Designed miniproteins, single chains, continued (3). Designs and how they scored, part 48

Each design is a single chain, and the fold is of that chain. pLDDT is the mean over its residues in the fold that is shown.

## One batch from the design tools (miniprotein)

Design m9651
Fold by ESMFold2-Fast:
Structure m9651 (fold): chain A 83 residues (1-83)
Amino acid sequence: KALEYLDKAIKAAEEGDAEKAVEYLTKALKEFDKEINASSEEVAEIVGLALRAIGAILDGDYKEAVEALKELKKKVEEVEKKN
């Protein structure tokens, strides 16, 4: 379900909805933590991408937020393939 929440976060960011983008990103990270065993390096990359997305949302840069969320989704997909 982490990927489903990331898709919703991406859509919210595309629509400029900061509140929903952060809500769905938070839900995605909680599901990721619950369902997936990741290495320290993988966790650091995921956290870095999530912080980049949040920073972009706070700056009102929804284009950058969407890019960061899409990179985060790709990284989560990569880690899920190992589980």
Scores: mean pLDDT 82

Design m9652
Fold by ESMFold2-Fast:
Structure m9652 (fold): chain A 92 residues (1-92)
Amino acid sequence: IEIPPEEELEREIKRVGLAAGLYELHKMGLPEEKVNELGRKVSAIPDPEEGRKLILEVAEEFKGKEAAERVKKAMEEAEREARKALEELLKK
């Protein structure tokens, strides 16, 4: 069966991380309207690393450096899990 290019898989992994970051902000009490607004801004950014930076900046402004670290860990964990799932799929 067809295997997507590595660059496309890496992009999807990064997007999973961005979604996890937004969800972590929601769990931390960021209003749904603000989460949706941030999600639209992040989706408009072509580079997922720039989107990641924006999410972390919002987290730090919302509840300080501890919040930014929590969101960063949530994104990194989601990316790690997505990468493992893809590796298992490719190994069959």
Scores: mean pLDDT 80

Design m9653
Fold by ESMFold2-Fast:
Structure m9653 (fold): chain A 110 residues (1-110)
Amino acid sequence: MAEEYRKKAKEAIEKGDFITAELYYVASLALEGKIDEAKERLIQLSKLLGDPRVQELAEEIAKITDPEAFALGVEALIRYIKDGESGYETAREAVRAILAGDLEKARELL
């Protein structure tokens, strides 16, 4: 739940991975009932990174209304950021599965 994502954010900070830390924090905000704030922070971060694929994925994730599904979408974006080009197709397919309501498929892809 939200506490687990906050722990992951702290671990990312300890590793010097501030982008992944912000994304885990965004996921925790959604799970704490602050999904509008989470979406705003996600879109702002996507613009700062200057990567068109990050912006594409963030805009699709921002369409998600369910907090748990939104957090899973953020995990897909983290997968792309960590793995680069090799992670992009997996992240894109996971976000598409989430938007289609198939959270089990999204979890299997991530």
Scores: mean pLDDT 86

Design m9654
Fold by ESMFold2-Fast:
Structure m9654 (fold): chain A 94 residues (1-94)
Amino acid sequence: SAEELALAKEGLRNALLAMIEELEKRNAPQDVIEFAREEFERVMAAEIRSLEELEALFTEAVKRLEKRLDAEMRRGVRTIAGVLLADLRELAAS
């Protein structure tokens, strides 16, 4: 529904911002933080029409970001990603 998609988009925005904050707290290299901010802008500018499209965009952004991270930062990002993915699955099941 439009209401479920709106909630999912808010969750997506919050998850991406939480990932940027996590990277900043872990003193990630500036180029990694800049890449995360660029991915945030790219994803938020995208026309998202469904929960499936939102999950695909989010999953791809996380994969692209993870390639630039060490194992510790990757664990932090995956933890945040897992929360949103669980919430999206719950919304899709409703």
Scores: mean pLDDT 86

Design m9655
Fold by ESMFold2-Fast:
Structure m9655 (fold): chain A 91 residues (1-91)
Amino acid sequence: DLAARARELARVTLAGLEALAEGRPVTPEQEAAARELERLALASPAVLPALEEAIRELGRLVAERTGAAPEEAERRAEEAIAEERAALAAA
């Protein structure tokens, strides 16, 4: 199941994004998961929901870590999601 694999890759990617947001190093496995998730997103629209959720969760973690307004973080996450969707549609 491509969707199940995308969800697992998103989970590993999110752990890497959490590490990055907290100033901790990202592992090679987390970097590999992020690259594979992006590759799958470019190849299949079924992966987009997992990628979108990871972007929203990263925005939330960054807001918590930096003291940024949650609404600002959500807005930036939605802008990033819109840019990714536009890039995929243009490809």
Scores: mean pLDDT 72

Design m9656
Fold by ESMFold2-Fast:
Structure m9656 (fold): chain A 61 residues (1-61)
Amino acid sequence: MSARERAVEALRERALAMLRAGVPLQEVADTLVALGDETPGVTDADLARALHEALREVEAE
């Protein structure tokens, strides 16, 4: 995987862990935006995809 793909996967895993811990969705989203800003090349679409994938995983539990 590229560095960008690894960063997006790490954001998905972070979002999933936060959602499982009961962190409010807005706080999870704000955290992903802040973390995404640390990695050049991560887009708003990448952040939205990571959050959506984490939400689908939690919904499946």
Scores: mean pLDDT 79

Design m9657
Fold by ESMFold2-Fast:
Structure m9657 (fold): chain A 87 residues (1-87)
Amino acid sequence: EKTKPLEKFIEDLKIAKEVARKHGQEEAVKYLDKAIEAFKRAIESVKKGNDVEAKKYLDEAMDYFNEAIKAMSDEALKEFVEARKKK
């Protein structure tokens, strides 16, 4: 399925959001929510065959993801990496 890698990334972002929330990192949670929404828009654009729009939303999602990572503590990032491996 052509959207499977994006769907898997959304699941990873949901794990990151749970970890960030547990650590009280509300700014990271907000950026992760925006990243998840942008990835969902990218998936919809791919399904419609609009690769230009899909790239725009993918770039937007990656920007939000990078901001989320900057807003997370080292402890939260370590917990996210370990939680991701258990999936």
Scores: mean pLDDT 82

Design m9658
Fold by ESMFold2-Fast:
Structure m9658 (fold): chain A 80 residues (1-80)
Amino acid sequence: GDALARMEELVRRIEEAYEEMKKNPSEEKLEEIRRLYRELVEVFRQVPVEDLLQAIGLLLRAMGLLIDAERIYEKYLKEK
């Protein structure tokens, strides 16, 4: 479905932003990941019932990346 395809693209963008965050942490990169995650949650609300299990998997993957990005940035600030 359209919503599921949009979620897959957003997760791909979050994964790319997370890899950049791992290389060079910054507030701007973290804010981009947060923005993409918020957009992902809005798209998730539009997913039809038949796609829910796959959509939940995508949402959980993105949530894990966001949590890890937040932890990377917190360490960066404390170790600087």
Scores: mean pLDDT 88

Design m9659
Fold by ESMFold2-Fast:
Structure m9659 (fold): chain A 85 residues (1-85)
Amino acid sequence: MSLDERIEEIIRRLKRLIEEARALAAASTDPEVRALLEALVAYLDAKIDWLKTLKNLPEEDQEKLIKGMEQEIDELEALLEALRA
């Protein structure tokens, strides 16, 4: 998979996480959980904007940052799955 394809996949996964976090926030009766999920949405939106700038970096730096983001998304997906339980 190319670096561009990996960035597009990460953005797609982040958009899905944003949708899930918004749905959980709307369903939550706990104001602290709602605030946390709203903060997560803002964080993920900022990450999408930042990812669009990665093409300006050297390829080796892009690869390292993309690998880090892939790991972070795996962890966030697991966190949201736990919150749905």
Scores: mean pLDDT 82

Design m9660
Fold by ESMFold2-Fast:
Structure m9660 (fold): chain A 85 residues (1-85)
Amino acid sequence: MIEELRKKVEEFRERVKALVKNNASEDELQALIDELDAFIAEVKSLPDSPEVREIALEADSLRGLVRMYLGVLKIEKERKEKELL
């Protein structure tokens, strides 16, 4: 179980790297945030342990990175829309 959760976090980390490298869309980033939110909720439903807390923290950190990147893209889009007006 813990090994499966760690593997899932590694899969999310690989997806974040791929999305950043390939100039992911806002929709793709939002989908990943939604999946990370679901995963974090699942992890938090488990009995409390140091391993569970570490996995939740790692997943939350990845969610934070994706959210920051999405925020930057939204700001850039807003600025470009202002230039077209």
Scores: mean pLDDT 80

Design m9661
Fold by ESMFold2-Fast:
Structure m9661 (fold): chain A 63 residues (1-63)
Amino acid sequence: MAKSAEDLARLLVQPPFVPAGATPEERAEVARKHFPKPLADEIARAILADDGRGLLEVAEKYL
C-alpha cells in the first residue's frame, strides 16, 4: 500500500521488498539493491538500528 508515508515505509521492510524472516543485514542489502544510493543508505541505516520511525522519515523526505 502506497497511500501514506507509513505505508511506504512498511513496504521497505516487508515483502515483496524484504523476505520474511530476513536479518537486519539482509534487509539493508535489499534496500541497497532496489533504491538509489542516498535513499538506500538512509533505509539501511534505519533497518540496522531497527528504527521504524527512521523509515517513516526517509519515506517523507524522498517520497
Scores: mean pLDDT 62

Design m9662
Fold by ESMFold2-Fast:
Structure m9662 (fold): chain A 91 residues (1-91)
Amino acid sequence: GGARVTSVEPPRLRVKAGEEFTVKVTLTADGEVTVDLYRLDPETGEYRLIDSKTVTGKEATVTFKAPEEPGRYLVVATSADSTAVTEVEVE
């Protein structure tokens, strides 16, 4: 099988609107991982893709700029059939 995501760190983040934040993704071997930033609106329950980045390596760091809209966000790292998640609160 291909490389699998084992972790994304940290599992939870609190950041300010417009601030850059970084997540570290670890895989079982060198491979490609897609890292997606989703918005979860707690008032509407809507899920929306905000940004998507593809990185390569056994350990990779991915930097996002926090959206200006405060709220709950989710970073999802996916490789092959494996997924890991960071919960992000933007204030």
Scores: mean pLDDT 84

Design m9663
Fold by ESMFold2-Fast:
Formats: structure tokens, C-alpha cells, sequence
Structure m9663 (fold): chain A 67 residues (1-67)
């Protein structure tokens, strides 16, 4: 389902943020979308890249907000 895809993408973006020294502050998953808030520039940039790539591939909107 779209929700499962959104959850999957959010989890991948979270892992990418953590791997690159970012801190995940908030994760919001809807029925067809997700929003992730990341502190830390490099971690946030990497999270945004993976969210954009997978979101485009699976037709699900995943937004990364960088603080």
C-alpha cells in the first residue's frame, strides 16, 4: 500500500540521516505521504536525497525538513 511505501521511505531516510551524523527530531506518516524533520545539515541532505529518489520511484511524497 502507499502507507507501507511511505513508512519504508521514511525509515530509509531516517537511517541515512543517522548514518551521516544527523538527528531525526520528528517522523509523521500519513496514508500516502510522510514528513521527517532532521537536525544536522549533512544528515538532512542525505535523508532528503534518498526520500526524493524513493518517493519518485514509488509515487509517494516524502518531505525532509532540515533544521
Amino acid sequence: SKKEKAEYIAEQAKREADRNGGKVLKVEVGDDSAKITVSGGKGGEHARLIAELLGRQYGVKVEVVIE
Scores: mean pLDDT 85

Design m9664
Fold by ESMFold2-Fast:
Structure m9664 (fold): chain A 59 residues (1-59)
Amino acid sequence: SMEELVEERKKLLEEATEISKKIMENVKAGKDTSKEQKKLLEVNKKISEVRKKIEELRA
């Protein structure tokens, strides 16, 4: 349903925000961020998929 997709997108956006925050903290600390960057790419792909499904339901 539309409501389920909106909630899924919200959760994915929150996850992306947390990963981005961790990347920023690790960069400031001189730590490797490769793992977090890969995870962020996957989360962003999922956000795009959910967005497309929402758009299809709106049409």
Scores: mean pLDDT 85

Design m9665
Fold by ESMFold2-Fast:
Structure m9665 (fold): chain A 91 residues (1-91)
Amino acid sequence: MEEEKKKIKEEVKEGVFRETAELAARLGAEGKSVEEIVEELKKWAEEKIKEGKKLIENAKSELEKVKGEALIEASEEVLELLEEAEKEYKA
């Protein structure tokens, strides 16, 4: 169970980061500015945090709760990275 929890956390984190990169690439291909891309990614990450909270609230198993927690953690990391990237491009 503990090893399975670790695997779920890793898979969720990888998924969130991959989807974030894919969304950024699509918005860039559409000709969006860096500021517009960051704004859309922040909204996406906030929605993923809400999704994770709902998963925890509706969890019928320990693994579902772990999945929700991992989704929140990974999405919060994305928000932190976006704030750091925004500072880099604002300068």
Scores: mean pLDDT 82

Design m9666
Fold by ESMFold2-Fast:
Structure m9666 (fold): chain A 85 residues (1-85)
Amino acid sequence: MKETLEKAKKLLTEHQKLSPILVKGALGLVSLAENPEDSSKEAYDYVIQSIELANQGKDEEAEEYLKKASELSSPAKEGVEIAEE
């Protein structure tokens, strides 16, 4: 899993040039999708809301929703932490 998240981070950062907050949201979502038994609907909803807010330029609000997702779900936290490395 970590190798897939690292490749996604590089692509999103270097080729797509996405903002750091969007990279965190995207990796959180990928990590949740790959760990369905350890993922809750609330964690998915928070990550999706974060991505929507980041796309609107509301980076501070997006970060708050990623923090909520990370507090509810270890997979979401892992994806966000990989994006921050």
Scores: mean pLDDT 77

Design m9667
Fold by ESMFold2-Fast:
Structure m9667 (fold): chain A 62 residues (1-62)
Amino acid sequence: SALEKALEYLKKLREAAEAGDEEKMVEILRQMVLDLQEEMTRELAQLVYKELEKIEEEELAK
């Protein structure tokens, strides 16, 4: 899930910050943004598809 991904990235980001590794922090942030955007879009698409499927079933019942 997006939340689980975010928590994993936040842990890695904290570890890099504590080590003072700015380059690693930038790379982690870049990957976090890309992965979370992709995962959130995927989760939203799945929710939309489930709702559309429900509407189709309701129309067939009319």
Scores: mean pLDDT 79

Design m9668
Fold by ESMFold2-Fast:
Structure m9668 (fold): chain A 77 residues (1-77)
Amino acid sequence: GVEELKKKLEKLKEEALEEMEKAKSKEEMELIADIALGIMDIVLGVEKVIGDEESAKVVEEKRKEFEKEVKELLEKR
């Protein structure tokens, strides 16, 4: 359900941010962020195709949260 999707996306975000903090270069951080965003974009596309507006909104919200946290980590360089 939507709650399970939210939990999985939250875990993806947390794991991606942890790997970004451990990255040895800005290029590695950007690659990790791009991969995680790409996964979120695929999930969003699927939810939109099947017409699950509630799940699509959850993905869009988590994507925006992740983009903000990525920006903050990159600015702390």
Scores: mean pLDDT 85

Design m9669
Fold by ESMFold2-Fast:
Structure m9669 (fold): chain A 82 residues (1-82)
Amino acid sequence: SAAEKAREAFEKAVEAAKQGNPDLATDYAVEGVNAAIEAGDPRAATAMSEAAQKAYQASVEGNPDLAAEAMREGARKAEEAS
């Protein structure tokens, strides 16, 4: 389902962020946001978008641990919004 695709994509985004790969994390986060929109879950899509922005900022500042934490928090909020 689109909802399952959104969750899977965002889990992959968290893992990529944790590994210090901001480009891959962003690609997966975008996939997750689009899938959440297709699933009809705008609150999850919003949570994912906000998490991606925070993770990107942390990555630019050289903080992969903080980027991963931002993505994990976003994934949690997206699940709660669903």
Scores: mean pLDDT 77

Design m9670
Fold by ESMFold2-Fast:
Structure m9670 (fold): chain A 100 residues (1-100)
Amino acid sequence: MEEEIIETAKAIVDDLERLLERLEAEGAVSPEQAAELRALIEELRRLVEEKAPLDEIIAVLRRIREILEREADNPLAQEAADFVDLAIENLEKLKKELEK
């Protein structure tokens, strides 16, 4: 369970890094928003590497979602926000499974 949670969180970080590269390449986010997102993704990686509580990992994902939602009119930014929502839902399900 713990190893599965860590692997899931690592996959989310990797997917977010690739998604940010696409957002930057397509101009879907401003340079300032891209810098904010990169800082939060780096914080997310640090939390995962340090095996931080899932609540802290989920909190950073929610902050990433809020930034992406500011670009609501951009389809790629909306896809990124939807991906983060699914990632949060999956981690919350894993957290509840761990609490059993």
Scores: mean pLDDT 80

Design m9671
Fold by ESMFold2-Fast:
Structure m9671 (fold): chain A 64 residues (1-64)
Amino acid sequence: PQDNPTQQSIDQLEQQFNKLKSTPGSDKQAAQVASQLSGAYLAMGQEDKSRQFSDQSTDLVQKS
C-alpha cells in the first residue's frame, strides 16, 4: 500500500537496508531497499535523504 509512507515504514526499510548491507551477496537487494527509501523520503518531502539513498542504490547496483 502506497498510501503515505509512515515513519514506522521508513524505520522498517532502514532496518532491512542495514541488514542487507551487512550480508555478503545481498548488494542487489540492498539497492532495491535503498531505492524504496529514496522514494519514501521524497514522498515525505525530505529531498536530501531521498538523494542520499538514491546515490547508495546506484552504487550498490554498480558493485553487484
Scores: mean pLDDT 78

Design m9672
Fold by ESMFold2-Fast:
Structure m9672 (fold): chain A 99 residues (1-99)
Amino acid sequence: SMALIEEAMRLFEELVALAKQVRSPEALEIVEEATRILSRMILEYEEDPVLATGRVLHAIGLLLDLELYFKQNPAKKASDEQLARLRAILERIRAIAAE
């Protein structure tokens, strides 16, 4: 479903924004896992290959920008609550990808 891909993309953008605030190695690992799940979902369910490529490149671009941001900004220690919030968004993306 196109609507499910768009919802997963919005959740991914929220996840990346939160990861920038948290600035922990664990936050980057969660975004890397979300990028893999989202990319597989897009390639499996997006029937237009041009749109599929564009969406995957957008997600990879956000991950690369986040990696650069972490390189330029010192790492922080994440709280359990911050990591739980990041993992909750990841599990929502995973649930959408399983539909």
Scores: mean pLDDT 88

Design m9673
Fold by ESMFold2-Fast:
Structure m9673 (fold): chain A 82 residues (1-82)
Amino acid sequence: MQEEVDKLREELGEILDGDEEKLKEAARIVMEKEGMPKEEIEKFLNESSLDEIGEKMFSLIVSSDNLEEIKKLLKEILEKLK
């Protein structure tokens, strides 16, 4: 399970590397699932650096104690970014 999560995180990192729009889209997906209002998400994405966006996104992903939920979230992000 953890090995699958690590592989999905690596794949996501490769997809996001150098692509600001995909990073912002991935962050939107994660923040919406955490219950953040769309207006707050868009404000955060417009006012934050790419490093801050990435840190916030991955922090939210790993905040779950359930590896299956993390895996499901990572797969959903990857499918939407393809």
Scores: mean pLDDT 75

Design m9674
Fold by ESMFold2-Fast:
Structure m9674 (fold): chain A 76 residues (1-76)
Amino acid sequence: SLLEEALREAKERAEKWVEENAEEIEKAAKEAGLDPEEVKEQALEQGVDLLTIEEVAKRLGEEAARELREKLVAER
């Protein structure tokens, strides 16, 4: 399905970004007095959410992306 493809690509993109920016994330977390591992986990989760909305907009249109965004906010 297009949604399944969007989720898969979003996860891969988010994981790659966190890996490529690991040193910057760790530095920022330490400067803020936060656990670097927890910040990386939060960055990955937020990245997956944001990139999934982007991929859904690209494949299924803006209306589907809006509905997904609303659902993700409600689950928080």
Scores: mean pLDDT 77

Design m9675
Fold by ESMFold2-Fast:
Structure m9675 (fold): chain A 100 residues (1-100)
Amino acid sequence: PAPLPEEEVRRLAKEHNVPEEIADLVLELQRADTEEQKEILEKKIEEYKEDKEKVAFYLSLLGHIYAREGDEEKALEYAEKIAEILGTEEARKEVEEAKK
């Protein structure tokens, strides 16, 4: 499969509310093969594990890579992790709003 398109990486970054500085990651990913892209993203997830928005963004990129390779099980696993991270945050916000 082809590497992740720059436009797709930028779209996912916007959806996950990560800063424009992450655009530099696009150049790094475009120069790497598929296995190197996975390694880069896994390292970024570990580096930013306390930043839910960044973790969700990197998980979504990994999910797209696995989906393009035909690894639907891995792609679904990453989609479920993103939903869990974001769903927990939304559930917490709803509880806080209900207290008002």
Scores: mean pLDDT 70

Design m9676
Fold by ESMFold2-Fast:
Structure m9676 (fold): chain A 95 residues (1-95)
Amino acid sequence: MSKEAFEAEVEAALHIMNAALYKKIADRYLEKGDVEKAIESYQKAIEHYRRAIEHLERLKELLDPGSPHYRNAQRQLEWARKELEELEKKLKELS
């Protein structure tokens, strides 16, 4: 893997971690009935998933399509896009 591909992979992983953390925080606020704080935290999760998607798309451009790294990046990208869609739908229902 090139240095540029490695940096894209690290950035994607960090944004996925932050997105998952903010989603958990938002879910806890929602369970407590604090809809306003839940919305704020879901918006932060959405922003991190969008950043992760950008880095994963960049990572795929830098990787060999036949590599295990490319297949892993593609799976993460598909997963992140689904998570983003579900959170955007949830946010519309709460707003």
Scores: mean pLDDT 89

Design m9677
Fold by ESMFold2-Fast:
Structure m9677 (fold): chain A 117 residues (1-117)
Amino acid sequence: MAEIERLAREVAELLGKPDKVDEVVAFLQKHAPDATRGNQIIAAALYALGKVSEKLIRQVATAPDLATAMTHLLLGVHTGLISKEDAIKILTVYLELEFGLPREEAEKIARATVTLL
């Protein structure tokens, strides 16, 4: 399995959006094939949730580093473009996939982080 296909499937399945796998794969291959894994996870999660503009998803995907990608996500929450609950879901998936955290621990950290915004 190609790395992008695996990542897209893992993200979409964790968000309960398995129908979005092919669309997420196509998006990442077109716009962010060489992006950091963290950027790809956040962009994939935003795309799978389907509630934000492609422009914002592309800004996350093509960010020069993870810190910049995360800043775009947090600014989206602060400006109301991304709901706090969707941001919690995105950050939970990111923590599960990048750090191997159990879902309950990942969600607790994600919720605490988003509440500070």
Scores: mean pLDDT 85

Design m9678
Fold by ESMFold2-Fast:
Structure m9678 (fold): chain A 84 residues (1-84)
Amino acid sequence: PVKVKKSEKAQKAAELLKLGQEEEAIKAFENEWQGNAVIQAYELYQEDPEETIKKLEGLYNATSDEEVKQTIENVLYVLKVLEN
């Protein structure tokens, strides 16, 4: 399993998504593609949680890009907060 690193941006995004504020959750990240990645993963997670986590962990293991890894860690953290 990927070690999920807590971040203020991911925590804020998770709280906003719990309130149904998707636009505000996207704005919690420094760039639009990170925010969009969170929303897309959230939508996929609602349809198939296990497959979504598997795909995110696969992408994490396949990339050497630290920014992409950080984005996936933030996405996984948001989904973990939303799970409960």
Scores: mean pLDDT 73

Design m9679
Fold by ESMFold2-Fast:
Structure m9679 (fold): chain A 80 residues (1-80)
Amino acid sequence: SPLAEARAALAAHLETLREVLRAYARDPSRSAEEIEADLLADARAFVETLARRLGLSPEELAALLAEAEAAVRALVAELL
């Protein structure tokens, strides 16, 4: 389904963000709040692009955005 494809693509993108976050964790001059804000903006833009391409409903988009935001916050908490 389009939603399942979007979730798989999001999971792959979150692995890319995990590597970005590992690089930021090696530079303590950056605040956790700034890093989280940057990663949230990236993940939201990615999900919005997927929703447009795959024809997700507004409800599916809202659910996927919530999943992406929760995953980003969990990555920041895990690695910072």
Scores: mean pLDDT 85

Design m9680
Fold by ESMFold2-Fast:
Structure m9680 (fold): chain A 90 residues (1-90)
Amino acid sequence: SDMQREAARGALEEAERALEQGDFSSALAFLKDAYYTALTLNRLGDTETALEILERVAELAQKLYDLSGDEEAKKLAEDAREGAELLKAS
């Protein structure tokens, strides 16, 4: 679980850097990595970290969509928000 926590946080840091540099394709790839790692963290019982990562993915994916118009980023933001709401309900 420490490895998954470090991987998810690292992916978010790389996504934020790519986004600031205008590298939208790399930003999307890193946000997807963080998203799927958050789902893995939740399955391992680390719901608190999973929620933290999903909320940040939703925020950054929305920003990516606003800057790029990439519908895949919009879908990722929606999926991450839904995932976060599901974890809050459980």
Scores: mean pLDDT 89

Design m9681
Fold by ESMFold2-Fast:
Structure m9681 (fold): chain A 70 residues (1-70)
Amino acid sequence: SELEEFQKRIDELIAELSKKRPLTPDEVARLRALLELYFRLTHVEKLSPEDAQSIVARRLAEEEQRRRAG
């Protein structure tokens, strides 16, 4: 299915990013969740790539803010 193909591409991307620096399990899980959200927004919800990127960026910013707040 398209979702399974997308999940395979996510795994390949995570593996490629891990070559530049080691990723923690938490970072891998977060990247996977964000990429799956992007897939859902573009393929299920049919949002534009620009709108989907904006939503994903907002979620990433909220997560960073929460981490810094303690």
Scores: mean pLDDT 74

Design m9682
Fold by ESMFold2-Fast:
Structure m9682 (fold): chain A 100 residues (1-100)
Amino acid sequence: SMEEQEKLLKEIYELEQKLLEKARALAEKHAGKSLEEILASPEAQEFLREAIELLKEIKELLKKLLELSEGELKEEIEAMIEGTEEQIKEIEKALAEAEA
């Protein structure tokens, strides 16, 4: 239903905002450092773990939204799910390499 779609979109938006807020806080704390220096920090590794969990939650909500979607919107949500899955794999790989 439209009401159920609106609820899912709100939940997705809130999780995306939480992820963005955490990313901004990390970037502000490490202002002026290279990406390599940031990713070597314990705080960045903790953020990456939290980001993986938030992205997994977003992916599950997108899958629920997909079940309620038709036509062009369905194709856009499928692309978002694939993009989210790719981001999760890239972050998991980066975290594993940083912790090694």
Scores: mean pLDDT 84

Design m9683
Fold by ESMFold2-Fast:
Structure m9683 (fold): chain A 76 residues (1-76)
Amino acid sequence: MTEEQFDKIMEHFKNEPPIVVSAVKAEFHPDPVVRTKAEEDLGVEWLKAAVLGEDLDQLEQEVQQALKEARELLNS
């Protein structure tokens, strides 16, 4: 994946919650250092959501939907 392809994907998610943005970066960023940082950030966002009593099942569905959309954008 090129950096330009990833930048296009991120424009679709830039206004999404941090948990969604971090999930997309952790899965698809071309730089492994950025992926590792995003995976750490994703873990922090999941802990924050759990502590705040958020609907974790709904957040998981939103994350999975965003990952599906990102895969479709990469293949377009």
Scores: mean pLDDT 81

Design m9684
Fold by ESMFold2-Fast:
Structure m9684 (fold): chain A 97 residues (1-97)
Amino acid sequence: MRVTVVVEGLSEENAKKLTEELNKLPGARAELLPNGVVLAFLELSEEQARELTERLNEIPGATAELGPYGVISVKLEDSEENVEKLVEIVREILEKE
């Protein structure tokens, strides 16, 4: 299924870094919106979408919610470490198939 991850809470610098790092992942596409929101587009199974949401909630200070139409809404505390953790989680989910 098509999954859209909506990431809020990052500074312009960290939002840009997240967008660039996600675009390096095979099977991921990311776009930085003018308001600083990052959109990531993934092709995941329903099980992978749930696992991704659960793992994103394990990031300290993060809140992730799986909504209708395959939208995962993520509020992330602004830090380079949290950007790196989100990228690693997405990479691991995509590598699982």
Scores: mean pLDDT 84

